# Designs tried in a protein design run: designed miniproteins, single chains, continued (5). Part 36

Each design is a single chain, and the fold is of that chain. pLDDT is the mean over its residues in the fold that is shown.

## One batch from the design tools (miniprotein)

Design m17226
Fold by ESMFold2-Fast:
Structure m17226 (fold): chain A 73 residues (1-73)
Amino acid sequence: SIEDVAAALIAEARADPRLSPEQRAQLEARLRAETAILQGLVAEGKLSEDEAVALLREEYARLRAQLLRQEAA
């Protein structure tokens, strides 16, 4: 489910040694917000659960890459 995927991605973010504790907290907060939006769209029939999971995974990868670029710049 999207909730199970969100929990797994949040756990991955919390354990990410390349991110500071503050960056991990920011990534977790943004993943929780995105999950809530995607769950709403699935409940309204605007997205399938599989589409919502794919979008959540893409958003996680995008946000993580953005935070890592901030450390490298």
Scores: mean pLDDT 83

Design m17227
Fold by ESMFold2-Fast:
Structure m17227 (fold): chain A 62 residues (1-62)
Amino acid sequence: ASFELAVEVLTGLAEQPEEYLREFGESLVENHGASREEAERIVELLREGRVEEAARLVLGLM
């Protein structure tokens, strides 16, 4: 997967309501084998606007 594409997608997600971030975190655990701690950290990074750091972690799960 492209890092640039991941950053673009996650930037759009970070601008969405909280319910979308919650659903994304649940999807990481269910569909990508993330631990609860990993999913929580990724969602926290998105809430903080640290999208590039979140993208690196998401790509590490794929």
Scores: mean pLDDT 79

Design m17228
Fold by ESMFold2-Fast:
Structure m17228 (fold): chain A 93 residues (1-93)
Amino acid sequence: ELEEIKKELREAIENKDVKAKGEYMKKLIPYEVEKEGKEFNLSKEEQELIKEMRLKAIDLEVESGGPLTDEQVAELEKEYKKLKEEIEKKKKE
């Protein structure tokens, strides 16, 4: 199942099929975040933030009909950094 999704994603990328790419990327997010959560010892709150940011990026890419601009990527990275800092501050309170 996971390997099949990865194969379909590669084919969608090669074919420049933005909609199919978005669908398969969304299906992979839970697996990717769970793996990263174990590898980097991420909290559940951090894992949920990563899921939300990745879903938002995919939705923007599908809506635009192509890859995200450098400006859109930079904006998402700034939002992620801000929310991550808020999570870290909450741990100290």
Scores: mean pLDDT 75

Design m17229
Fold by ESMFold2-Fast:
Structure m17229 (fold): chain A 98 residues (1-98)
Amino acid sequence: MLEEAIELYRKGVEALKQGNYEEAKELFDKAIELFKKVNAPDSFIASVYLLRAEAYYKLGNYEEAIEDFQKALDYARKAGDSFLVREAEKLLEEIKKK
């Protein structure tokens, strides 16, 4: 299942790069569920929430994007990942400014 979660994550990243935001969101939804089920590191979970938040933001779903950026920040803090903490804080500030 970890390998399956990583594959879904990779497909989600590719969909996001191609501008297929709805597909990216669905792939990240599945990746988050699998990463949590296999007790993946908090940094992996933070990364997926961050990218799903970006997909929501591109779709204009700002409330869902804010929720996912906040979850990404929480998981990044638990992981001690200073880079992901700064990135999530920056993007959360940008979306709140509209």
Scores: mean pLDDT 85

Design m17230
Fold by ESMFold2-Fast:
Structure m17230 (fold): chain A 64 residues (1-64)
Amino acid sequence: ADEFAEKAEQYMKEGKLDEAVDYLTQALLADPQHPKARALLGKLVTEYNRPDLAARVGKAVLEA
């Protein structure tokens, strides 16, 4: 979980949001309560203005 969340954060900082979403989804599938992964999910909405990507992650996690 930690490793996937850290990779997601790095890809978000690099502007590689598709890769970030993939790793963030994997982090939340491994641990849905992971604090860093949940914070990064919120940053997709608040800092990156990408609620569509946050919804995509949430749907993938709920449908797994």
Scores: mean pLDDT 80

Design m17231
Fold by ESMFold2-Fast:
Structure m17231 (fold): chain A 107 residues (1-107)
Amino acid sequence: MEAAEAGDIEALEEEVKRLLSLRVPTGGWVRKEGELVGYAEPTAEAAKVLAAAYKLTGDERYRKLGREGLEGMRKPDGGWPRTVGAEEEAPVDPAATAKMEEALAFL
């Protein structure tokens, strides 16, 4: 980020607030507001944003939110599906797993 530090913090806080509105109770994040199904890609991206917010602010609550989102989508045997909370249980997806493991490395 090349903006002033205060501007970077404000922008990240606005993004975190938006991400919280897209979080589902079953774990993870939806692609858009009003959906009930969590998706791996939005969840991994949300976790990276939360990791950046933690790095900038030092607020451990951001790291906790990112980890809770990733863990909420994780299958008991390990790995991650593309979706959570859908009518049909999604199997572990290698691409989703790679994205989630990458996001965890930021937390």
Scores: mean pLDDT 71

Design m17232
Fold by ESMFold2-Fast:
Structure m17232 (fold): chain A 60 residues (1-60)
Amino acid sequence: MPLLEKKCTLELLQEKTQDIKEAVLYLRQKTNDKALTEETVQVACPMEAKTIQELYEKIK
C-alpha cells in the first residue's frame, strides 16, 4: 500500500532524524518512490506536517 495513505511514518522518523529532508530521503529509500517530497508527505499527514514543518524551519 502507498506509504502516504495511513502509515504516517514521518512521525516516527521525526523523532529519530530531527530533519524533514533526511526523513523524506529515508522514506524514498524504503518505498523506492522518487516522487516522494516534503510537500507530498505533508499533504498526506496533516497532523505530522505541522510539527515537522516547525522542526524543518528550526533546523534551517
Scores: mean pLDDT 50

Design m17233
Fold by ESMFold2-Fast:
Structure m17233 (fold): chain A 66 residues (1-66)
Amino acid sequence: MDEEKLREAARLSGESLENIRRAAELLIEAGLTPEQASNAVLAVAQLGVSGSAEEIARRALELAGL
């Protein structure tokens, strides 16, 4: 297996987790409770959505009906 591909996969996984965490923070700043933000972010993660924190937050708001 290519070491560079493994390193890239680990980097992308780390970025995905950080983007999810930042998206939850953005949702709380937008006025959601921590519980609402957590539930919305989990729903987006279950759909396999990847992208920037802003994109994840936007999609989470759509799914939450907010």
Scores: mean pLDDT 71

Design m17234
Fold by ESMFold2-Fast:
Structure m17234 (fold): chain A 65 residues (1-65)
Amino acid sequence: GDAELERQLENALAALEEGIRNRDATVVLAALHDLRELLPQLSGELRERAERAIARGEAVLAELL
């Protein structure tokens, strides 16, 4: 795998989880942006993980508005 892409994905996932825990719409939005930017560069399990995270973040963001 690409270690830099995996690192960026890990950071975006951690930021999303923090935003969700803190109910911080700004942090959730920023993490979703990063995940969407990474998505076209990902494949296999990494892509599936990013897609699931985006769906979860979008659902939480809708509840926070």
Scores: mean pLDDT 85

Design m17235
Fold by ESMFold2-Fast:
Structure m17235 (fold): chain A 85 residues (1-85)
Amino acid sequence: LSREEEVAVAREAIEEATAALGDPELAERVRRLLLAGLEAEAAGDLAAAVEAYREAARLLAEAGRLEEFMRALREATRRAAEARL
């Protein structure tokens, strides 16, 4: 995959995994943080990306959803990548 395709895969995976959380307020907060982190990473701002990803992980951990979300994100990433093959 090209860098642009990798970013598209990550974006699709974030959308799918956050939609699966079942809590719309938590899902939207986590979605915004992960998408902001992805955009910062694509722009080369690794410090901003790490901070956004860490905050998203903290919110998920506090809600008791971190492991479930990480599993969903991994599966969504695989599906989004396969859809481009």
Scores: mean pLDDT 84

Design m17236
Fold by ESMFold2-Fast:
Structure m17236 (fold): chain A 62 residues (1-62)
Amino acid sequence: SMHHQRAIQEAAAFVRSRADTIRSEEDRERLVREAAEILRAGGIPEEDAERIARTIVNGLAG
């Protein structure tokens, strides 16, 4: 849906703005949790939000 597309774009923008702060696996996992929270707030189910957030973080901060 359009709402889900907006949430994904917002999460991607957030991750992009924080990618340079990753110094450890702990930092990466924190970024995944924060991105997943943005996705959940945008209406994406919790399980899907975590998977999408991890994909975004790996793609933009890998």
Scores: mean pLDDT 82

Design m17237
Fold by ESMFold2-Fast:
Structure m17237 (fold): chain A 61 residues (1-61)
Amino acid sequence: KYLIKVLKDNGAINVTTGEILKAGDEVIADSVKFLPDGEVVATTPEGLILADPSKVEIKEL
């Protein structure tokens, strides 16, 4: 499992629900994958999170 901490507003979005995450939001993900363009896709029980790696902190739990 992974902890994704959003450091800046609009640093991550839940593409399944359309929710835009804000600075200070935290998400627990089951898996994290880096895309070829450098963006991060995380899978969570609430859906897929697309994150800008420059605007989030990712920690393996």
Scores: mean pLDDT 81

Design m17238
Fold by ESMFold2-Fast:
Structure m17238 (fold): chain A 99 residues (1-99)
Amino acid sequence: MKVSKEKIEEIARETAEKANEEEIKQLKDFYAVLEYLKKEIKGEELEPEEVERLKKALENNPELAKLIESVLAKKDDPKVQERLEALLEAVKLALKLLE
């Protein structure tokens, strides 16, 4: 089932309402990883600033490396790509609501 825009907005709002300062930092690190995965799947190169954000995210949360490996192992799966895009939009909206 396709993730609706309304469902993405709901997840973003719930995340923003519950997030403390530490969780906001973790959410930013997660966004950096999702941005990298989207570009890697599309065969696009990262900007230097995006590489630095990814490095910091992995230093703060080494467990995100396992997520990267799992997604890249299934990068040719359209369902994985669709879920990645939906999750990236949800995190982006949550971060915008936390400004």
Scores: mean pLDDT 76

Design m17239
Fold by ESMFold2-Fast:
Structure m17239 (fold): chain A 66 residues (1-66)
Amino acid sequence: SLTPYAQSIKDLALELGFSEQQAQQVAEKVSQLPGFVQYRILQTLKDLMKTDRQKAIDFINQIING
């Protein structure tokens, strides 16, 4: 099951134009991390979406590939 932070990250990945499959993959990977790391990932992604959309996309791609 997805954590609440991982669900929020999935929703933001979809907003950035990732497919449902890619967004689900990111969310599942993030759900396996400690809660404080999930929170930091979510806050970083929210900040990047406001400041540099391309860096937000790159950040999600790093999670998918890492």
Scores: mean pLDDT 88

Design m17240
Fold by ESMFold2-Fast:
Structure m17240 (fold): chain A 130 residues (1-130)
Amino acid sequence: NKLIQHLARFAVDAIGHAEDGDGTATLNAILEGPEIQLELAKASEDPRLRFNYNYGAVKLTTLAKQLQNGEISPRQASEEVAKLVSTLATTTYIANRVDELATEARSAFEAVLNKNADNAVKLLEKVARA
């Protein structure tokens, strides 16, 4: 997913500017984050993922305001960005994997039902031939 890769690059960029001590570049990078998260929310059909991305957008907006007001340092802001983006990426990966596992489990259940149906038919045919 290109949007998830964009969100990861956004986080790396914000962290890099903070490590360089550039508070203005750190702030400008953080201000780009909410739009990426809103695009991810709009693209997601999972209500939990939509909620998480919308929440992330609100959190990044709050961090930007706290950084502008001097309530947090650029380093502290970048650490919160790293935590938020890591959580969102991990949650997205788990959600996609759960959907894959649900599909695999359904296919396995149908295969078991088909094998049991075939055994039931064979048993009924033996009884009918007696």
Scores: mean pLDDT 68

Design m17241
Fold by ESMFold2-Fast:
Structure m17241 (fold): chain A 96 residues (1-96)
Amino acid sequence: MNVEDLDEKEKEELKKKLEEAKAEAAKIAAVDPELGEAVTLALKGHEALLNGKLEEYKELQKEYKALAERINARLGALPEPISSIEELAAALAAAA
């Protein structure tokens, strides 16, 4: 099964779940703008990966790591378990 051959209903369902996760990211941004930015970056990376845009995903992952270092300097160490863009996106989807 090719990811590019996913039927339109499956793509619409995944897009809807990403939009719901983006709404949760906006709520986080209202409390902590930098953390909300990191969450939004992770969701963009997940969307790029789903669309096979590996170069965009790599660039977003670099930006996420740089932002995580800034947050660590301000708030202390971020939790080690959330080490990837996909893990963060999955955690947000589970929390929604």
Scores: mean pLDDT 64

Design m17242
Fold by ESMFold2-Fast:
Structure m17242 (fold): chain A 112 residues (1-112)
Amino acid sequence: MEEIFKHLEKLGLKKTAEILKKIVEEDEEFKEDAIKAFETNPNDPFTLLSMLIKYLILQGKEEEAFIVAKELIKYLIKQGDFERAKEIVDWMKGVLESKELAEELEKLLEEL
């Protein structure tokens, strides 16, 4: 797990790494799934972070899900992966109860 956290921090996903640390200490099943997602594609955090966002939404942790989604969207934009960035924005607009948080994510795409 420490290698996963260090990797995410290196990618600029520092707040996401802190949220992931907290979740994997409390949920062993999620920890096993997170390790498998990382091992499947260590250089692409998309699968791991999409799983984390889904977990946080299902747990009612909307603010933490927003933080992870925001860092993932910024990462994807920096990588030139605008299609996946838009996919995350569209997904979050459907699941976030806060219109203000959804609008903040949408504005990240407008800065392109």
Scores: mean pLDDT 83

Design m17243
Fold by ESMFold2-Fast:
Structure m17243 (fold): chain A 85 residues (1-85)
Amino acid sequence: SQAVANGQATQAELQRLIEILKESKSEEEAIEKLDELAKENPELSLDIESQKILIKRYGLEEVLAAYEKSLADIPAEVEAILNSG
């Protein structure tokens, strides 16, 4: 189903974002890496700009924790969709 496919795609994107944040030693470095990702994937530029705002507002550690929670929640959401069909 489209919802399952979208969940898996979002999971892959969140995993990439988590890696970028974990490898970054500072908020500035994380933002630089996100800008590089946006240059390679222009279709994600709006989403990446939103993530940069969150990092600047809440800090690297808090945003990373939110991403990890979202990543954990996606498998449960996908499983619920599969079990409800």
Scores: mean pLDDT 71

Design m17244
Fold by ESMFold2-Fast:
Structure m17244 (fold): chain A 61 residues (1-61)
Amino acid sequence: SHMALTEELLAEVDELRARYEAGEISIGEFMERMLELAKRARELGLEEAVRHIGEVLDSLS
Protein backbone atom coordinates (compact mmCIF):
# COMPACT_ATOMS: atom_id res chain seq x y z
CA SER A 1 0.00 0.00 0.00
CA HIS A 2 1.06 3.65 -0.35
CA MET A 3 1.20 3.96 3.44
CA ALA A 4 3.52 0.96 3.83
CA LEU A 5 5.73 2.20 0.96
CA THR A 6 5.82 5.68 2.55
CA GLU A 7 6.87 4.21 5.92
CA GLU A 8 9.65 2.14 4.28
CA LEU A 9 10.96 5.14 2.34
CA LEU A 10 10.82 7.44 5.39
CA ALA A 11 12.77 4.81 7.36
CA GLU A 12 15.46 4.88 4.64
CA VAL A 13 15.54 8.71 4.86
CA ASP A 14 15.95 8.54 8.65
CA GLU A 15 18.75 5.96 8.31
CA LEU A 16 20.61 8.12 5.76
CA ARG A 17 20.25 11.23 7.94
CA ALA A 18 21.50 9.34 11.02
CA ARG A 19 24.53 8.07 9.07
CA TYR A 20 25.29 11.58 7.80
CA GLU A 21 24.94 13.13 11.29
CA ALA A 22 27.26 10.39 12.66
CA GLY A 23 29.88 11.30 10.01
CA GLU A 24 29.64 7.91 8.27
CA ILE A 25 28.82 9.41 4.85
CA SER A 26 29.78 12.68 3.14
CA ILE A 27 27.38 15.55 2.46
CA GLY A 28 27.71 14.80 -1.27
CA GLU A 29 26.75 11.12 -0.85
CA PHE A 30 23.88 12.08 1.49
CA MET A 31 22.50 14.65 -1.00
CA GLU A 32 22.83 12.25 -3.94
CA ARG A 33 21.01 9.42 -2.14
CA MET A 34 18.31 11.77 -0.78
CA LEU A 35 17.63 13.09 -4.29
CA GLU A 36 17.35 9.49 -5.57
CA LEU A 37 14.79 8.73 -2.82
CA ALA A 38 12.88 11.93 -3.70
CA LYS A 39 12.73 10.85 -7.36
CA ARG A 40 11.43 7.39 -6.37
CA ALA A 41 8.83 8.95 -4.03
CA ARG A 42 7.58 11.25 -6.83
CA GLU A 43 7.39 8.33 -9.30
CA LEU A 44 5.37 6.30 -6.75
CA GLY A 45 3.09 9.25 -5.82
CA LEU A 46 4.24 9.25 -2.17
CA GLU A 47 3.41 12.91 -1.45
CA GLU A 48 4.22 12.71 2.30
CA ALA A 49 7.67 11.25 1.56
CA VAL A 50 8.42 13.91 -1.09
CA ARG A 51 7.49 16.68 1.38
CA HIS A 52 9.55 15.15 4.21
CA ILE A 53 12.66 14.76 2.01
CA GLY A 54 12.31 18.39 0.87
CA GLU A 55 12.09 19.55 4.49
CA VAL A 56 15.21 17.56 5.43
CA LEU A 57 17.18 18.98 2.49
CA ASP A 58 16.00 22.55 3.27
CA SER A 59 17.24 22.10 6.87
CA LEU A 60 20.86 21.63 5.68
CA SER A 61 21.48 25.36 5.25
Scores: mean pLDDT 83

Design m17245
Fold by ESMFold2-Fast:
Structure m17245 (fold): chain A 71 residues (1-71)
Amino acid sequence: LTALGVAGQRGAAAPPLSEAERAEALRLTAAVPAYTPPVVDPSGLTPEQLARAEARALRAVAEMARAELAA
C-alpha cells in the first residue's frame, strides 16, 4: 500500500482531505456569495496528485471564506 504515514514529505506534506473537512469547506464557500469554488485541472495529474491539489484548494478556500465571514 502507498505509504502516507511519513511526516515531512516535501511536496506531499498535505494529507488527503477528510470527508468532514471537505463538507465544512463546501459549506463555508457556499455561505459567501460570489465566491468562486476552487477549480483543479485534472488533465495532467494522477488521481493521487489531483486529490492532494483538491484538498489544498478546498482548505485554502475554506480558510479564506472563514476570514471573510469573520471580517
Scores: mean pLDDT 60

Design m17246
Fold by ESMFold2-Fast:
Structure m17246 (fold): chain A 100 residues (1-100)
Amino acid sequence: MTREEVLEEIKERWAELRQKFGEKAAEVQKKARELKEKGDYKKAEELLKKLKEAQAEAGKVGARFQEAVARFEAGELSVEELKEEFEKLAKEMEKIIEKL
C-alpha cells in the first residue's frame, strides 16, 4: 500500500467517525429540546453539558489527528506509525461517541 493510499483510507475512516459523532450529537440535541418543551430544564441542561464536554474531547482528538497527518506528510511518521496512531485516536473517538 502506498503512503498516499494509506492517508486517503485513514481520512475516509476519520470522516465516518465524525459523521457518527454528528448523528449522536443531533439525537442528544433533539432529546434536550423535547425535555425543555416538557419544562424539564434541569435535565435538558445536564444533557447539553455532557454534549459540550464530548464536543470538547472530540475537538482534542481531531487536533491530534491533524497533527499526525501533518507529521506523516512531513515524512516524520512511517505508514505503520500513522496506522497505529490513527487506531488509538479512532478508539478514543468511539468511546466519546458511546458516552453520548
Scores: mean pLDDT 89

Design m17247
Fold by ESMFold2-Fast:
Structure m17247 (fold): chain A 92 residues (1-92)
Amino acid sequence: AAEIEERAAAARAAIDAEVERQLAIAKELGIVIGRGDLAAMRAYAAGAPVEEVEAIYRNGDPTPVSEEEVRAAFREVLETLIAARKERALAA
């Protein structure tokens, strides 16, 4: 039982580490992440059609989001993509 909790904690730590890595890269490159960019990323992770993702991106709000909002969105996207990949692996 404890081993499952330790593995879950390790998986969360790995996701958090990747979020921080991506955020650091964005800061170094001077990339400003807008509200529309996060919305498009969430739609893509959720499996929305490419046409819908492109529409969200093109009509997206360029208003900069807080660092906390970026972290939350990146974590959500990564968790969604990992879950979708696991489901596809089980179905194949």
Scores: mean pLDDT 74

Design m17248
Fold by ESMFold2-Fast:
Structure m17248 (fold): chain A 90 residues (1-90)
Amino acid sequence: SKKDEILKKAEELVKLAKELIERNEKLSDTEKEGIIEALESALDEMKKLSPEEVVERLEHMVERLSEFLSEEDVEKLKKKLEEIKKILEE
């Protein structure tokens, strides 16, 4: 289903986000743990949402992550988000 495809891509985006957070040299270990926990919680909640609501949640997530990730890392997340948006539009 479209929802299953979007959720699979959402899991890939969250996995990438967690990897980028773990590699970030400017964040403390405590900040990294808190952000990763929040990302995993958000992914679990997205399983209960519509495809459209999942995309909105992911857009908000990427915007919040842009506050502490480099421009290059944010661009990687935006690329994954655009792939998910294309699935929703099909």
Scores: mean pLDDT 85

Design m17249
Fold by ESMFold2-Fast:
Structure m17249 (fold): chain A 73 residues (1-73)
Amino acid sequence: SKKEAEKLFNKGVEAYNKGDYKSSYEYFKKAYELDPDNEDIRSNLKASLAKLVQEEGDKEAMKELVKISEEES
């Protein structure tokens, strides 16, 4: 599962670098579900959500960003 999270994370980074923030978010979210304690995944998930809020006004992305930011252990 952690190796699968790593593959999804790499796909998320590729999508983010291409400006595909929606696909980036979907890959990072799946990676986060498989490896929720991984800070690199969490940081990149928040970054993709921030881009969706900034570029697309995505209200669901805003809610998810707030939730993830508040759940830091």
Scores: mean pLDDT 83

Design m17250
Fold by ESMFold2-Fast:
Structure m17250 (fold): chain A 69 residues (1-69)
Amino acid sequence: SLEEKLAEIEKLREASSDELPEPEALARGEEAVKVALILEENPELLEELKEKKITKAEEIKAFIEKYLA
């Protein structure tokens, strides 16, 4: 589900939190939420991401930006 994808993105954020300044870590979290909301509104994009095996938050964001452009 989208909630499970959000949890995966949140785990990635938390794993890198010790390596990033607080403002950058927060910004990544906000971007992950925005990405999750877009995927919820466009389930076809989520299926495409699954088919292409794109699971990294940065790659998901790039795919969505390319699709919306």
Scores: mean pLDDT 62

Design m17251
Fold by ESMFold2-Fast:
Structure m17251 (fold): chain A 98 residues (1-98)
Amino acid sequence: SAEAEEAEAAFARALAQYEAAEKKHGPEEAEILRLAVELGRALYNKDWESAKEYLEKLIELLEKLKREDAKKKALEEAKEAAKKQNDKELLEFVESLE
């Protein structure tokens, strides 16, 4: 669909921004952007195994960098995605990271 093509193009642009962010803001900020983009892609594609892996890595990195607001936002977005898909396992996983 046109929406799927637009989503894939948006992910490609975001991955290009990851390289720019690394050069401008350092490797940690670039890795946050990369993990957030990969998480969004996995959630959109309903790839729950990859979504869990990227979410866990993103939350761990945000905790290490003390980015509490970004951590809360990432967990809220993942929780909303899980609820929308009525996926109890993904919802329980997200709640375990809170």
Scores: mean pLDDT 74

Design m17252
Fold by ESMFold2-Fast:
Structure m17252 (fold): chain A 96 residues (1-96)
Amino acid sequence: SKKLEEEKKKVIEKLQKETFERAEPLKEKALAGDEEAARELERLTLAGILAAERVYEENLSYEEALEIFEEELERLQDEAVFAEARARLRARAAEG
């Protein structure tokens, strides 16, 4: 149990680091009023959260988590998928 939780934490930390590194060039553009950069930044953040949820549910390696992250980034290019993911996370935040 404890060892498995520690391995999951390491995978999630590596995934967060990858997300932040990809987000860095988008942050400056988004702050300057680039709406497309702001949308890409939000998609990137959502993909990271969704991949992290899969790591918690499954005993995934970093390589497997990164593959899921890339798959979610591709799915989030669809406006309906993006809207649903945003609504789901906002609902979770509102519930506490």
Scores: mean pLDDT 81

Design m17253
Fold by ESMFold2-Fast:
Structure m17253 (fold): chain A 93 residues (1-93)
Amino acid sequence: MEEKEKEAKEHTQRAIEAAKNGDLIEASVHASRALKLGDKEGVAEVLYAMAEQAAKNGDLESARAFAEGLRDLGYTEQAERVEKLIEEAEKKK
C-alpha cells in the first residue's frame, strides 16, 4: 500500500532531523515507527545519524551501540564507518 510507504518515509525523515539536532529520544521513537512500517533502509540511516551525533558529543558507548544495530540490520559498511568516527573522536580527547 502506497500510503504505508509514504508514512514510513515521513517517520524516517523526522527521525533523521531529530538525530541531527541531538534529540536521540525523538529520533528513536520515529525510527521505531518507520521500522514497524517496513523502512529498514531508512532506520539504518537514522542509526548512522545518531551514531555520528553520539561520537561528536563524546558518547562513544552509544555510538558503538548504534554500530551494532547497523550490523544487526545487515549494514556492515555503515557500521564500519561509525567505528572510524569513534576512532577519530577518541584522538580528540
Scores: mean pLDDT 79

Design m17254
Fold by ESMFold2-Fast:
Structure m17254 (fold): chain A 70 residues (1-70)
Amino acid sequence: MTPEQAVEAFRREVANLLEKGKGASPATLEALIQWLGESEMEAYHDNPEVVKAIRDEAEKIVQEIRELAS
């Protein structure tokens, strides 16, 4: 799996999580996205490029949620 493919798959999972999590607090959504990102990074622990791409994308999404909540 390429870093780009991993990011696209992660984005789709986040979008699905946000759809199912409508009405959840921003803090709950942040925690769920962080958990999802950590789970994906653990699954690809032997591929540092994929791990970095997922981490960077998860941090970006979390930051966007924080900005919308502030």
Scores: mean pLDDT 79

Design m17255
Fold by ESMFold2-Fast:
Structure m17255 (fold): chain A 67 residues (1-67)
Amino acid sequence: SAQEAQAALDARRAQTSRFLRDTLDSLSNSTDKDSTMNNMINMAPSSIQPKIRDLYDIYKKIEEEKK
């Protein structure tokens, strides 16, 4: 049903948001960003891996703009 589909989507979004937040926090505290990214990708479900790569690209752009 539409309600069950919406609930599943909301749960998936919440789980993805938590994972991406944890990834961002780990990156912010890491001296080796590439190793941190490799570890996070290895821990992530295949469906989330592209979002982690996108997050890392955005993270690098934001850090460059802070100069």
Scores: mean pLDDT 77

Design m17256
Fold by ESMFold2-Fast:
Structure m17256 (fold): chain A 85 residues (1-85)
Amino acid sequence: MKKEELVEYIIEQMKEMGIELDEEQKEKLKKEVEKFKSDEEIEIFRLSLEAQRKPSRELLEELLKLFEKLNNEEGVKALREYLEE
């Protein structure tokens, strides 16, 4: 997924959750997405939003695999604690 596609996806998902982003919030979002260094980081963020909207074991397991692949120790710990509860 391209960074521009991720920004549009996030805006759409937030709107579906009843959150309407203003222009300043959209610019902040674009800057945050520009910080992503890999396709895996983009995919983690997308799946994290999906999991918040409609949590499923499958989505959480995919997130865990991606965090492990990126050596994101904090993300792995948080997600494992969530899966154990």
Scores: mean pLDDT 69

Design m17257
Fold by ESMFold2-Fast:
Structure m17257 (fold): chain A 103 residues (1-103)
Amino acid sequence: DLDELLDRIQELLEKGDTEGALELARRHGWSSRLTTLDISGLTPSEANRILGLWMTDQLPRLRERMERDGITVELAIGVNPKNQTINILLMEGPPRPPRLRKL
């Protein structure tokens, strides 16, 4: 189910339907933030480097937040060749209710 959701969001981001991607995530209880990287005039190697730098900066921070705050975080990435953009949707899951510890 989650994998199917992420695939659908990625397809929307690839088509440049960023509003549709945000709405789909929201309907499934995800709080989301969009980052758009402009790759106009870049070679594929340069575009991949920029994405790689963004991932290298963000992934450790996301992992730290997941471990510290118990947040579920997912990332969906779609390259739009028509607009020459990389659309990145950062998705934070709904706050998990605290599980009562059995004492």
Scores: mean pLDDT 77

Design m17258
Fold by ESMFold2-Fast:
Structure m17258 (fold): chain A 75 residues (1-75)
Amino acid sequence: VSSEELEKAVREAVRDVPGVVDVRALVYSPTSARVSVHMSAEASEADIAAARRAALETARRLGLTNVEVEVTRVD
C-alpha cells in the first residue's frame, strides 16, 4: 500500500463525515502508517469519532497493523 492509495481510501471512507477538510497519509512500511484527518473548528465529538473510526478501519482493511490516526480541529 502506498501513501497515495491509503490517502485516497481514507478520503473515500470519510466523505460522508461532516466537517472533514483534509486528509493526509504516510506509509512508512508494509504494515506501518500515519493518517492525519483535519476537521473544521466546529466539528462535534461525534464527527471526530466517526472520522477516526473510518480512517482506522480503512487502514486495517488495507493490511496496516501499526497505524497512528490523528484527528485535529483546524482554525
Scores: mean pLDDT 84

Design m17259
Fold by ESMFold2-Fast:
Structure m17259 (fold): chain A 62 residues (1-62)
Amino acid sequence: MRRERYLAAIEAEARRAATEEGLSEADVERFRAEMLEFLEANPDASADEFEAKVAEILARLR
């Protein structure tokens, strides 16, 4: 999948988590940082791997 699509998905999830789940600005920034680190380490990550990582990080920050 294109990196630009994953970057857009990260921003959409970050905004949703802030608005709907009430995550703090600091936790939203941690989510962005960890997702970017995941993409740098796994440039060929599948959609399933990406979604699993989103769920893992958000569960830890809740």
Scores: mean pLDDT 79

Design m17260
Fold by ESMFold2-Fast:
Structure m17260 (fold): chain A 60 residues (1-60)
Amino acid sequence: SDEKELQRIIDGLRELREQKKNEPDPLKQDLLDGVIAVAKAVLKSIFKMTDEEIEELINK
């Protein structure tokens, strides 16, 4: 897959992390964690990224 699609997914993950940070409901935080975990699994399986590479891109 192309780098533009990868960047879009990374941007979405960054938004999900910010959404979780601003979410007061612990149950909704858990649901957001589940969505984040699935998105990371896609990056690892389809884009062949490591956890370290994903964290580096999200935290830029």
Scores: mean pLDDT 82

